# Designed miniproteins, single chains, part 81

Each design is a single chain, and the fold is of that chain. pLDDT is the mean over its residues in the fold that is shown.

## One batch from the design tools (miniprotein)

Design m2822
Fold by ESMFold2-Fast:
Structure m2822 (fold): chain A 106 residues (1-106)
Amino acid sequence: SLGKLSAAMYYLPTMQRRRDISRQQTLQTFGLDSVQQGDIDSDQMTPGITQQLLNQKTSQQVIDIVDSQLDLGDKYFNQGDYQKSYSIYGSTYKGLLSVIEKSIKE
């Protein structure tokens, strides 16, 4: 729906920025020039987040899930667990992209 599309588009830049910052901190912490995306970008902290976001009926339900993921990611980032924060932000970002893609195709 247009409402879910608008919510997903609104949060996408914030989630992307948080993902990119936490990825950079993870790389710096490990002293690596590069890390494979699969090594740090995992859905382990929020299993099925993409499906959860896709299954929502209202924009408010999408917002509530995204806010919870942002809070969780920020918690781990503030604790210096950049790898976990990157996993949370990254999986939520992918979920938001899926909501946008499905909304455009419908």
Scores: mean pLDDT 77

Design m2823
Fold by ESMFold2-Fast:
Structure m2823 (fold): chain A 90 residues (1-90)
Amino acid sequence: MENLKKAVDKLIEKTKDKSLEEQLRDFQLFAYFYALSLLMEGKSVEEIRKALEFILDYVVEKLNLTPEQREELRAFLDDIVKIIEELLKS
């Protein structure tokens, strides 16, 4: 968890001069690659879901996201989990 917080903090610092929409796109890509990394390490769908929920809550806090922006990010993270579940069924 601590290494994940540090990675997110670095991403926020590197993208702070971008628009909020661009920052959210960068976080979506980060979350996608992080989830894929966990899958390749043999983590369960539940462990991946928990890690993505942690990223969501942390980003919402750090960027002071609105409830609407939180729901959009949550929907994106839920889609990542669904894709992983479908891949594992194949």
Scores: mean pLDDT 80

Design m2824
Fold by ESMFold2-Fast:
Structure m2824 (fold): chain A 87 residues (1-87)
Amino acid sequence: GIERLREETERLVSEAEKQGLDLAARYIRYLGDRVLEYLEQHPDISDEELERLIKDLRDAYEKFIRWEKAATPEQRALAERFLARVE
């Protein structure tokens, strides 16, 4: 089950990098790592809960890339500072 989340995270990061969306790639790597940590602490998670987490990760990715493509330089700088602090 956990392998599906790892594969999806790696796929989304790769797609963001191919589009030149550095902040989206970093953000999704961060979120994916947080979800993986959660799954390691909750090995009894249901297939339905896992599928929901994967869907939420995809939804977060799509929302973030839309934001990044429309973001001002000031908004991008703020997001970069946030990511640099939490990575």
Scores: mean pLDDT 85

Design m2825
Fold by ESMFold2-Fast:
Formats: structure tokens, C-alpha cells, sequence
Structure m2825 (fold): chain A 71 residues (1-71)
């Protein structure tokens, strides 16, 4: 299914354009933005594997971001 970039970006506190470019590997999010995005998706009920697939990162990186947000 197509990713709703504008809706996801708004929910995650970033623009849909920035989210799209990040997922295409064109830009990087700051560590703080990445942690916030991963935490928001986790709170939204997504599994670590679903978040990793959506953001184009490893499950390990998702786990580290969520752990950082929980400190």
C-alpha cells in the first residue's frame, strides 16, 4: 500500500516531503527527530519490524531509538 506521507509527517511532527525524502534515502533526520518519529509510531501500535520497514532502517536501530526515548 502507498505510504500516506503527509498524514504520517503531520503525526510525527515533520513535513510529508521531508518524511518522503528520508524514506527514499535522500536526507537524514537528526537523532532527536528520528527518536521522536520512532517513539510516535511505537505508541501508535506499530511493531518494531513494521517501523523498521516503514522508515527503511534496521529493527536494531528502531529498538535503540525507542529505548533512548524511554530514558
Amino acid sequence: APIPYDALGAALGISGEKLRDFLEGKIRLSREEFVRVARALHRGGLTDEQIAKLLGVSVEEVREAIAEAER
Scores: mean pLDDT 75

Design m2826
Fold by ESMFold2-Fast:
Structure m2826 (fold): chain A 133 residues (1-133)
Amino acid sequence: SQEDKIKAALNKANVPEEVKEKVFKAIIDFLKRTKNPSTLSDETISMIPLLVELAVKYNLSLSVLLSALLTVDLMLQHNTKLSPETLVRLSMAVAMMKHENLSQQEVAEKLGISVSTLSRFQKELDEILAKTP
């Protein structure tokens, strides 16, 4: 099942067990409430360990993590050529800007990405979102 796949992915993350349980519940509750996506691709699920490890490392909220997970899923649906690490970092950067009201420069510096790369990613994401009903 998708829940079993998500649980298996979380078990690969180097974070405390209580964090894994909290994140699992948040993802499942979120998917049940959301109309699109109601399911995650296997590729998106494989990115969950990197997402949760970054969220713990930078003390980010569940809202930031869930927002980043959606961005990863959307970008993978649009055949992104970005590496998994780059995709996860850029998606987390955009989620931080949205939820923490940080500038592109501030999040780029914090996550070790270039401002120009983040700006290009945000533009591509905005173009995708403008075409999504």
Scores: mean pLDDT 84

Design m2827
Fold by ESMFold2-Fast:
Structure m2827 (fold): chain A 139 residues (1-139)
Amino acid sequence: SMREELKQRYLEELQELLDQLANAKTFEEREEKRDEIEALLARIKADPRLSEEEVSELFLATTQRAIELARQSKDELTAVNLLAVGHRAALELSDEELRREALQALLETVNDLLENRELSPEARRNLESLKRTLEEELS
């Protein structure tokens, strides 16, 4: 259907931008890709052709893909930026249960990175800050 084609196009655009963020090599490239993702998420949220459920589906898919890419990332600052995008997408979920599940998946990923990776002081501070925020949001 035209609605399924619209959702698929948004999903493909989100995945492409997230993949570009995952491959970004500079601070400027990461900032540009984050801004592009945030602008796309705002367009999805504002699209009157999509139901609230369909918007939530796309936002949840964004969080899930961001987590996958962060886990695969060899660059710790790239992983931090991906998780920040995933967190912003998760907070826009209107359903409390889906939001809780997304925030829990983010927290588990942050904990895994803090325990299993050698992190720069900057990346460690950012992940510890995100951990505190997620723990508060889940309490």
Scores: mean pLDDT 90

Design m2828
Fold by ESMFold2-Fast:
Structure m2828 (fold): chain A 88 residues (1-88)
Amino acid sequence: SYPKSIEERAELLVKLLQDVYDLSEVVKKIVYEVILEVLKKLEENPEITGEEIKKLIREKMEELSKKYGVSKEDKEKLEKVLGLLLGE
């Protein structure tokens, strides 16, 4: 199998999450950007802790939710996706 780029891996994870949840285009975009940032940070620093990753995910989701003006319903879907990404 060919190695997957960070972008390809983020796309596959978003597709998997979409198969479980009916995600809007805005939610998919936010999830993609969060996953992409996490994968990029993991590649830059393999010693990064799970707590640092969780903090990064929470901060990036809040930033992007404000930037894109997500609805309350979409914010609830983002919280469910966050739970899955954090293994909760």
Scores: mean pLDDT 77

Design m2829
Fold by ESMFold2-Fast:
Structure m2829 (fold): chain A 72 residues (1-72)
Amino acid sequence: MSVVENIKKLAEEAPEDPETYDVLAALAYMASGIAKSDALRAPPELVPVYLQEASEADKLGEELDAKARRLA
């Protein structure tokens, strides 16, 4: 399971409080940063794979951050 899939699963099982979703959003943004870093060192054929994972992680972070704001 990818880091993004793991964060999604944690969010499904997590209590619906703003602090929990703030932490989950931060983890998603960290996952995006790691994927972007991996893309910089990857062979050309794998760069799109890591950039796609980074994009998915950024989108998840935005969704989780928005939920945290709604719960606050």
Scores: mean pLDDT 82

Design m2830
Fold by ESMFold2-Fast:
Structure m2830 (fold): chain A 117 residues (1-117)
Amino acid sequence: MYDEVVRELAERYGVSEETIREIAKKLGLSKEELVKVVRAFEKILELVKAGAPKEEIAEVLQTLAELSKEIAEELAEFLVEGDEEEAEEAARLIEKEKDSRGKFLLMLLGAERVKAA
């Protein structure tokens, strides 16, 4: 549920629950949208680790996070191949489409990369 997801993110990244809520509010994400994006994020991390094909990752991004096909395909390419050019293209499309879910997902991916380093 929303409060559990917010707590899990706060603990995972060493920030306050209020910080997570403030980010969601600034992006205009509903509680339901935040939960969907986080569950999609958890699933894609699992799929990437398992070596899943980019088509399967893109389908999860479209179905669970409700991202557009174009954004989902660019993010899936980046996650599988690690290409900086695909990451930049995904960020550009997210900004162009004003996709708050995609922007939040990109923030989570960035936070995960920093934590792993």
Scores: mean pLDDT 81

Design m2831
Fold by ESMFold2-Fast:
Structure m2831 (fold): chain A 88 residues (1-88)
Amino acid sequence: SKALDELEEKLKKEYTLDQIRDLADQLPKEKANVEKNNTKDEYEKLLKTSVALTILNKELYEKGVIDKSVVEANRKEAEKALEKLKNL
């Protein structure tokens, strides 16, 4: 998705690597939050944390540490959050 690629580049420009790690660490909490309340604000946080995890996993894939399927799975979850956000 072009929109996800643009969000990844925006996050990389606006946040330090440590801040991106902190965002990614919030992913389980943000997943739990959208299960309790399916509001726009909660999906925006879920999208941001999902994109942060995708950035970190792309770096690990480029270093040969993880399989491409892990990056693709995380990106698919980010795309689901983006589509939910568009429909709210």
Scores: mean pLDDT 85

Design m2832
Fold by ESMFold2-Fast:
Structure m2832 (fold): chain A 64 residues (1-64)
Amino acid sequence: MKTLTKEQEQALLRLLLRQNGLPLDEEEVRALSRDQLLMLISLLEAQALKNEEAAAEIREQLAA
């Protein structure tokens, strides 16, 4: 997988934050170090996967 630029990592972090309802200040996102960005992205990606699983279960319940 191609390594993301800092701007792409910040954009991904904002997307994941919105999906989890955890808005950070835009200035805080820009000020994050590489390590902080990667840590938060990993944490939020794990949470997004759980949310996606819950959504799939709901769709199955509606189909039944």
Scores: mean pLDDT 63

Design m2833
Fold by ESMFold2-Fast:
Structure m2833 (fold): chain A 68 residues (1-68)
Amino acid sequence: MSDEEKQQLFDVALQRTGETILAHADRLTPEQRAEVHQRVIDAVNYYNETGDVEATLKRLDEIIAWIE
């Protein structure tokens, strides 16, 4: 997989994660919203440090599963 393909997959997954968080925001406590925000930051930092898109996508999917 090219670096451009990895970036595209990451960008799409990050956008989908953000949309899912917004869709459930009214059902989350302020503490849960802060936790979700921190987990997204951790996933972004992990991708920036490692370039491991598959592991990053799994982390984003786990955030979505946690809030659903």
Scores: mean pLDDT 82

Design m2834
Fold by ESMFold2-Fast:
Parts: sequence; C-alpha cells; structure tokens
Structure m2834 (fold): chain A 64 residues (1-64)
Amino acid sequence: KKPEIFKKLVKAAAEGAPWDEIEKLYRELGFSDEEIAKIRAGEVTDEVLKRIKEMVDEINKLKE
C-alpha cells in the first residue's frame, strides 16, 4: 500500500540510500520518470519529500 512505500522512500532519502532504490520507490508512488529525473538531479528533491510527508500525514489522519 502507498503509505508503506512513502515511509520507505522518506527513510531511504533521509539516510542517503542508493539512487536506484530511491527511484524504484518513487515509481511505486506514481511519480513520472520526468519527476524522478529532476529529483535525481536535485531540482525538486526537497519539495517532493515535503509532499510525501504531507501525504503520509494526511493518509494517517484519514485512517484514524
């Protein structure tokens, strides 16, 4: 389910995991290959991570 993938992605990115692993997690979350390429280049990394955190928080609240 998406919440588990979100948590894996946030953890992997925060810990500096290999880019291939991070890319796979972004793909599983439904990010486009264009967005993933920009993330890898560092263009939208912080914004994407913030968005993931927001989505995780929102999903968690809704599932209460």
Scores: mean pLDDT 68

Design m2835
Fold by ESMFold2-Fast:
Structure m2835 (fold): chain A 72 residues (1-72)
Amino acid sequence: MEQTLTVRLVAVYDENGNLKKEVGAVRTFTTPEELPDARPGLEARVRAGEEDMAFGAEASDYVDLRIEAVER
């Protein structure tokens, strides 16, 4: 069964001792297997550089990366 997960990525990163928050673009991913586990998997792929995210910081600089479901 085809499942589509639409999310907004929110990243918190440390820049010279100051925590900054950036809200990323809305992304749509197709997750045919485990939708409940899709969010941690998406976060792992973003941190591995497998997803293109333009947050202004490299994935290794993120102290927290959250994936939020977007409603309508």
Scores: mean pLDDT 56

Design m2836
Fold by ESMFold2-Fast:
Structure m2836 (fold): chain A 99 residues (1-99)
Amino acid sequence: SSELEALRAMTPEERAELNEVIREVLKLIDEHFDEVAKALGIPEFAKSHGIEVTKAAFATAVTLLLTFSRQGIEDVAAAAEKLGHTELAERLRRLAEKM
């Protein structure tokens, strides 16, 4: 409920920034799926649980995490930083501070 309250409290400018950051993260997943998935521990998770994670399923899960989870934003920011996307990581951390 706190995450939904944070979304309701966002300014139009903050919501535009969230949408733009989600777009950039989704582009990174589309272009560099294996590297992003590895940075977030997805291959190890999938293997330990006996499941397959598709690019589409991963993109959907990341969109939900960025929209509704402060911890999810922080995890994606850490992954972006590991991949050298420092500006994207800083933008994600600023959004996490507002949630």
Scores: mean pLDDT 78

Design m2837
Fold by ESMFold2-Fast:
Structure m2837 (fold): chain A 83 residues (1-83)
Amino acid sequence: SPLEEMEELLEKIKELVEELRQLIKEDAPLEEIEQLIKELLELEKRMREIYESNPDNEEIQKIYQESSRLVSQAELMYRERVA
C-alpha cells in the first residue's frame, strides 16, 4: 500500500533526524553528518514520488508535508553545523 510505505518512510526519517541530533550534540565528524543527510534526501525523494503518484490521497499528502518539515529542520541543522 502506498500509504503504508509512506508511514514506514516517515518513521525512518524521524529516526534519522534523531540520529542527526545526536551526531551534532557529540560533535561527530562532518563526513558522518553528510552521509546521514544524504540518506534523508534519498528517503524524501522516494516520498515525493509516492506523493506525486497519489495526488488525491489526503493522508499521503499530510504525511509528505510532515516529512518535508522534518527534512527542512535537518537541513537547517546541517547548514548551522557547516557554517
Scores: mean pLDDT 88

Design m2838
Fold by ESMFold2-Fast:
Structure m2838 (fold): chain A 101 residues (1-101)
Amino acid sequence: AKDAEANALLRQLHEAVENGDEEAIEAYLEQIRALAGEERELEARIAILGRQFNKNPDNEEIREEILELIERLAELRGLSEEEKKRLLEEARKALEEFREE
């Protein structure tokens, strides 16, 4: 039940991001956190920032924010320092691919 509601909120969040509705984005993220917890909120934030970074792949601030959220998500999942390092290396590679034609 909670996952179905979270998926509905994620769809609404995606539409809000496409429309540039910052107030709606923040409201949906808070609802996702309340319904499905901090891990799902972080996943949603990472997805949003990933879309923004794809549109502006030279934006260092967005890149750094994505990496910080991924590290926080890894900590919530109880990953080891070695596993976090691997995840961050994979994330950096994926973000670099957004800069390629």
Scores: mean pLDDT 78

Design m2839
Fold by ESMFold2-Fast:
Formats: sequence, C-alpha cells, structure tokens
Structure m2839 (fold): chain A 59 residues (1-59)
Amino acid sequence: SIEEEIEREIEEEIKRLLEWVEELRALDPNNPATSEAAIERQKEQTREVVRAKAAERLA
C-alpha cells in the first residue's frame, strides 16, 4: 500500500540520518546536531517531509 511505501521511505531516510549523525559524532562529538533533542527534531522533520513528498506524488 501507499502507507507501507511511505513508512519504508521514512525508515530508510532515518537510517541515513542516524549514519550521518554517527559520522558527525566521530568528527565533532560536541556538535549540537548530535544531541538527542536535535536528532529527535530531525527525525520528526524527516517524517513530515517524506509524507509531504508522497502527497505531491499522489496529486
């Protein structure tokens, strides 16, 4: 279903985000973008962006 496709895209984007955060932590562990709060905000933004793009594809 479209919902399953969207959830899969969200999971993939979040996986890429977490990989990037781990690389950033290795280079600069004090970077504010590596904080738990920043990561949670980025995850929520990713979910919203993926859903918005999916809605545009359906239009």
Scores: mean pLDDT 82

Design m2840
Fold by ESMFold2-Fast:
Structure m2840 (fold): chain A 94 residues (1-94)
Amino acid sequence: SIGDIMLEVVRRIVDKMLEEGKISARQASSLLGTMEYAIRENENSPDEELIKTFLSVLATLLRELGVPEEVIKAVVETIKEAVKTGKIPEVPEV
């Protein structure tokens, strides 16, 4: 599903952030849980609405974690490309 593709991009970003010590395991779990919840809450919504809500929530959470706006923009574009192609591209440095 589109939700599974978007969530997989977030998992890869979170894994990189954990490896680099940029977030705690608790922050990683909270971020992933929030993104999974956003997908479930919008399960019956049109794909465009799910994508918009997912990206909005993700951008807010990354901003709260201190991720720079340019990096958030790169993450958003990476997810849009993944949704468009059905393939997970190389995730940006966060």
Scores: mean pLDDT 85

Design m2841
Fold by ESMFold2-Fast:
Structure m2841 (fold): chain A 92 residues (1-92)
Amino acid sequence: MAEAKALTEALEKEFAPLRSTLKDEELAKLVLRALAKYLGVKEEALEKFLKEHGLESVFAALAQAFREGIRGGLEYEELLELYEKMKKEIEK
């Protein structure tokens, strides 16, 4: 029943290959934009959240945002589709 934790670990693993190409800050900006749009929040608001938690913990902060989204009725499949879209954007 640690679904949020499992999602965080899955997110880290999915984005691990991209970290080899992009710096954490660059990856965080891409994920921030996609996640903000997906959650229907302002990028500025989500960016303030990241700054409050620090860039080195960006994945933890984003996982917390995912958890809030899931609580609001988002499905895991929708989040996984978002990951695939972000990967394509980074590769392009």
Scores: mean pLDDT 53

Design m2842
Fold by ESMFold2-Fast:
Structure m2842 (fold): chain A 74 residues (1-74)
Amino acid sequence: SERDELVQEALELFRYAKEILKKVKNPELQKEIRDIVREAATRISIAISDGNFEEARKVLEEAKKKLDEIYKKE
């Protein structure tokens, strides 16, 4: 189902963030990564609960883009 797919993609995003956190040594960037993940987790959970899969996908895409930008700066 689309719900199951979005949950899987969210878990993959959070695993990706965990891997970036292992490589990023700057404490301010580590805090930024954790803030991105916390915000995304909350917003995705709400969107999925509301059946708003379009919003969940948008939040997931935005969070991944932000994480990619942090990773590329290292």
Scores: mean pLDDT 86

Design m2843
Fold by ESMFold2-Fast:
Structure m2843 (fold): chain A 86 residues (1-86)
Amino acid sequence: MKTVLVVSGEPDPALAREALERTAAYLESQGYRVVGRLAGPDAEAAERAVREAIEKEGVDAILASDIPEVMEAAKRAAEEYGVELV
């Protein structure tokens, strides 16, 4: 079973939770284990969340919000740990 980290950069917490729940439900229906993180548009929070999830959860792939701060943080962490960015 592959583990996918989903990182949301959505600044609205309600929209972020709804989008994450929908994405998680879809990925779980495809046989993935999902770890979700709500970072908002905060690059430091996104970087910390990605690093922590990789270290503790054994993440195989990262799916990050297209918010620039979150995407750049996810790219840096993926490169450092050798994890796939989707």
Scores: mean pLDDT 80

Design m2844
Fold by ESMFold2-Fast:
Order: C-alpha cells, then structure tokens, then sequence
Structure m2844 (fold): chain A 82 residues (1-82)
C-alpha cells in the first residue's frame, strides 16, 4: 500500500522534472503523505494505481507528455487523500 503511494508520487515528480518544472520538496512530501493516507482505502489504492499508469505512459512517450496526462497524474496523486 505505502509502496504504491511512494511509487506514484515518485513518478509524478519525475514527470514534472522531465517537463522542466521545479519540484518543491515540501510539496512533494505533502503529496507523499496524502498518497500514503489514500493507500489505506481500496478506493484510494485504485486511484493511485490509475495515476501510476498515466505517469508511466507519459514517461514512456519521453519528455512530450500531454498537459492532460500531467494534470491527471497530479490530480490523482493529490486528490487521493480522502
């Protein structure tokens, strides 16, 4: 569960860096904490798995991930704290 959360956030950070975005360490830590909380529920785990798949697909295309894929990955990682 926590492994999925960490992997999803790591992929989202890597995707942001591939697009030249500055990643604030405090924002990354907050995202990780929220993802770990989300991983405690079946719904949160499904959302994190979806975000992971989106981020992996975007990275596999190289640096040219679409804004929609970037937004979806970020939203899923952040929103999964419910």
Amino acid sequence: AEELARRTVELAVELARSQGEAVDPEEAEEALRRAIEAAQTPEGRAQLAGAEAIAETALARGAAATPEEQLAAGRAAVAAAR
Scores: mean pLDDT 66

Design m2845
Fold by ESMFold2-Fast:
Structure m2845 (fold): chain A 96 residues (1-96)
Amino acid sequence: KEEKEKLLKEAIEAVKTLARAEREGQELDEETRKRIEEIIAEAEKLLLELFNESKEKREEALRWAGEIERAGLEELGLPLPSEEEIEEVRKKLEEM
């Protein structure tokens, strides 16, 4: 569990690094880019595994996926969903 959280946090930093490089027009060296892609791929694999394990783990996986996406969007300077939009989606999911 602790190792899994470490990988997911590394994926957040990897996404931020890619987004920053794209925003600044900086070229990442091939080795660094491959390492980042491998971290993201392993995190995606883990999230898919958690999503299919149980309802509780599905919620955990969606929370991490949301954090990773938000980190990338924020670093790119793209608009984030408002607190109100997030709350409305959450209420809809709770009604299911």
Scores: mean pLDDT 72

Design m2846
Fold by ESMFold2-Fast:
Structure m2846 (fold): chain A 136 residues (1-136)
Amino acid sequence: MSRAEKLREMMDEIAFHLRLELEVARDGSENPEAVEKTIEEIEDVFYEGGKRVIELIEKNAPKEELVKVVDETRDKIVELIRNAPLDEETKNYLITFVTAAFDLLKEQILADRILSPEETRARMVEIRRKAREEAK
């Protein structure tokens, strides 16, 4: 399996957990339709960012360029959450979760490692648990 294929599988696991948390936030929202539009925008940003990171890996670009795309993608998603029609506690939870998930991706890129889908799943479960505890 290529490095790009491994990263795609890791990113698919991150996207799955992100979607799951966003759907929970949507279902608890006073305006689920507006939150769904924000979810669509977040997924578009995540998809485009992921595509750019994969293209950079295929070109053997420096780690610094990959990290920059990861940071830019995270910042765009965080801004979309801040502007979403959600309560402050839910926004703080989602921002904490998103930041930790992207920090995990950035850490793996800097360490020149890519987690397996199983390892990524375990880390994402722990990130979600900690974010929920901090939001109480």
Scores: mean pLDDT 85

Design m2847
Fold by ESMFold2-Fast:
Structure m2847 (fold): chain A 93 residues (1-93)
Amino acid sequence: SSLEEGIERIKKSVEEIIKSGDEEKRKVLAGLTRLAKKVVEKEILDEEEFDKEIEEFRKELPDIPALDDEKIREATEELIENVKKIYKMYEEK
């Protein structure tokens, strides 16, 4: 239930991005969804790997012109933070 609640919050953030979305914004959504999936399915084994993937993803965000939308930037940051919380919950269990 705890992990499912975390995923539910991510889905809600994702819906906000879709509602806003152009094709480029959908690309960001796809990337975020893929990252969340990797965490949940334990494809990322170490916390270091998780940090590296997030850091690399964030570096790509400023280069995307469609991401100049303040709302989508804020949603992206929150989504990444929620993914970190899911990772932590999985580590504790």
Scores: mean pLDDT 59

Design m2848
Fold by ESMFold2-Fast:
Structure m2848 (fold): chain A 62 residues (1-62)
Amino acid sequence: MRAEELAKRLSVEELRERIEAVERELDELSKDSSPANAIRRTALELELDTLKEALRIKEEEA
């Protein structure tokens, strides 16, 4: 549901830009094997999943 809403409101370009930003941040966090990063990593993983699903929905309709 949330991914479908994002697919409706954001362009393909905006979704890709946000995915790239989140993936970059996750990559940086991956370098630090620290429990303190776990919460931030989980939040970013959830956001990335939602953004990728939104992009997939938008691409499937094209």
Scores: mean pLDDT 77

Design m2849
Fold by ESMFold2-Fast:
Structure m2849 (fold): chain A 80 residues (1-80)
Amino acid sequence: SEIPADLLEKLKEIAEKGLGLPKEKAEAASTYIYNLLKEKGFEALKDLDALAKELEEKVGLPYRTALELLQLTKYYLNST
């Protein structure tokens, strides 16, 4: 109920326009985060360090970039 209907598209925007990620990496990371949020809700964002490491392992995003994407994602969700 707390997950916005347009979240996936917003995550892609944050990744591509906010962080300058290539479209394919932005799509992969955003889809991964979106599916995790749909499965676990905001509990998925409880430990950003652990999730950033998971994104590095599963999606191939550099750890620091993954952490920044997650921080921006959490900021967006807390602002809406």
Scores: mean pLDDT 82

Design m2850
Fold by ESMFold2-Fast:
Parts: structure tokens; sequence; C-alpha cells
Structure m2850 (fold): chain A 96 residues (1-96)
């Protein structure tokens, strides 16, 4: 979870700084961590990280000027984070 917190904080700072590449890289790291948490059955933690990545990805679209290629990469990350969040929430409920 410390790794996830750092990835989310790095993404937030990159968005505030307008650093597109660092924002994309940090969001990808957060998503990779959320996938690993899912694989470990840590569904509540995976849902939290995926939700934060989803919200930060949407914020990046609003705040940072990007090329069409960067916008497509960000859209893929946002979509993946949203789907992972829903999947993690469903799995968490089934584990109850």
Amino acid sequence: MEEARKAIEDAKKAIEDGNVQEALDSLRRALDIAVELMNQGRYDEAARVAKEAFELGKEALDKIEMTPEQKRELARLITAAGLLYVAAEVESRLAS
C-alpha cells in the first residue's frame, strides 16, 4: 500500500505541475499495483487505488494540455482504472 500511495501522490504532483509524461507513468504504476492487489485477493485495497487513479486520470484530462496520442493513452488508463474499480467492488462483496 505504501507503493500505491506514492504512485498516487506522484500522479497528483505531476498533474499540478502539468507534467503529462510523469502523470501517465504514475497512473500506470498505480493501475499495475491495483491489478496486483486484485491478484492477491485484496479487493478493498484494489478498489481504493483504482478509484483514485480513475479520478486523477479525469482530472489530468481537464488540467493538462496533451497531444492526441497522450489523450488516447490517458483515456485507456482511465477506462482500465474504472473497470478495475467496479470489478474489485464486486469481488469484495462476493467475499462477504
Scores: mean pLDDT 86

Design m2851
Fold by ESMFold2-Fast:
Structure m2851 (fold): chain A 93 residues (1-93)
Amino acid sequence: MSIFEKFKERVDKYIEELLATTDPEKRRAILEKIFFDFFQLIQLVSLEDPEKAKELRKIVDEFWEKVMENFDDPEKVAEILREAVKKIEELLK
């Protein structure tokens, strides 16, 4: 299984957990886990392809700003995260 496939599987699971909880503190903790997985992916990609890692950082920064703007809307956050994962998949082909 590729690094990206493991990343996608973890993020998909966290999105399901995010949508299942109504506790803002639990949602914040789940979002922190997602953010750390994005950061870990950037670090792993940077070891093999620094140019792709730079583009990946740009994608993560853009989508994380959108997540913060929509923090109170878990459905919208889930849509934003799924869009980010899809864009990252296209980059890492």
Scores: mean pLDDT 83

Design m2852
Fold by ESMFold2-Fast:
Structure m2852 (fold): chain A 90 residues (1-90)
Amino acid sequence: MSLEELLERAIELLRKAKKKAEEGDFEGALKYLHEAARVLSQVLPQLPEDQRQRLISLLQRAMQKALEGDGEGAVEYVDEAIELLEEIRR
């Protein structure tokens, strides 16, 4: 799978996580966040250190907010992660 395909797949999974968090389905949100993290683990070695650290931090914060039942906070960090991945893809 190309870098472009991996980034697109991660963005798709993060959008699904966002939808689940907005619906109050935090278990579903966490499932998609973990799947996105797994896909992104294949991309991380190809990213600059600063982008890699930022992405990991955003995913960890999104997971933490979902675990706390904070859907708005989870969505905010997921949106920031999607924006970062779209920037990397360009």
Scores: mean pLDDT 86

Design m2853
Fold by ESMFold2-Fast:
Structure m2853 (fold): chain A 84 residues (1-84)
Amino acid sequence: MDHLKKLLAEAEKVVKENPDNKEYQESLKLAKEHYKKNTKKNLALAEIHAGSIVSFARMREAIDRLEELGSEKAYELALERAKK
């Protein structure tokens, strides 16, 4: 239960940081509705919906960081190659 509460809080933070993302908003709404029903099945559904938001957001952040790091490292490598 505490783990699911933490996961829901992380999902809420992701939605707040991405207020234009309707998919996150819809998934968070479903997660909260399932969590409120508090049955074993609904708690599992809440975890799936909240977990998908957090996982997808982290994956997107990792891609963004990789693009930034790739650009920076590519620039550094180009400078080193130019220096011979």
Scores: mean pLDDT 74

Design m2854
Fold by ESMFold2-Fast:
Structure m2854 (fold): chain A 88 residues (1-88)
Amino acid sequence: EEERRREMVRDVAAGEEAKKRIIIGGDEDSLKKATNISKSKTVKDIRSLLRKKYDDYKKNKTTENRRNYDTMTYALGIQSKKQIERSR
């Protein structure tokens, strides 16, 4: 239980950093996409997608792959924050 909470806290922190990178990049569509993904998908589904986007970015460090990775990282952060708030 405590390990899961620490993981969620790390996911929230990573998500906030990804959000900052998206804002600096001027990509408001990625912010909307991340919010929609966070509402429509489970943490497990978002983690699976994040892993795929991370692998894509690791293989080819394009701006598009970075944006996709940041979008999924922020989506996971939004969902993890909601779970932390429920677990008080």
Scores: mean pLDDT 80

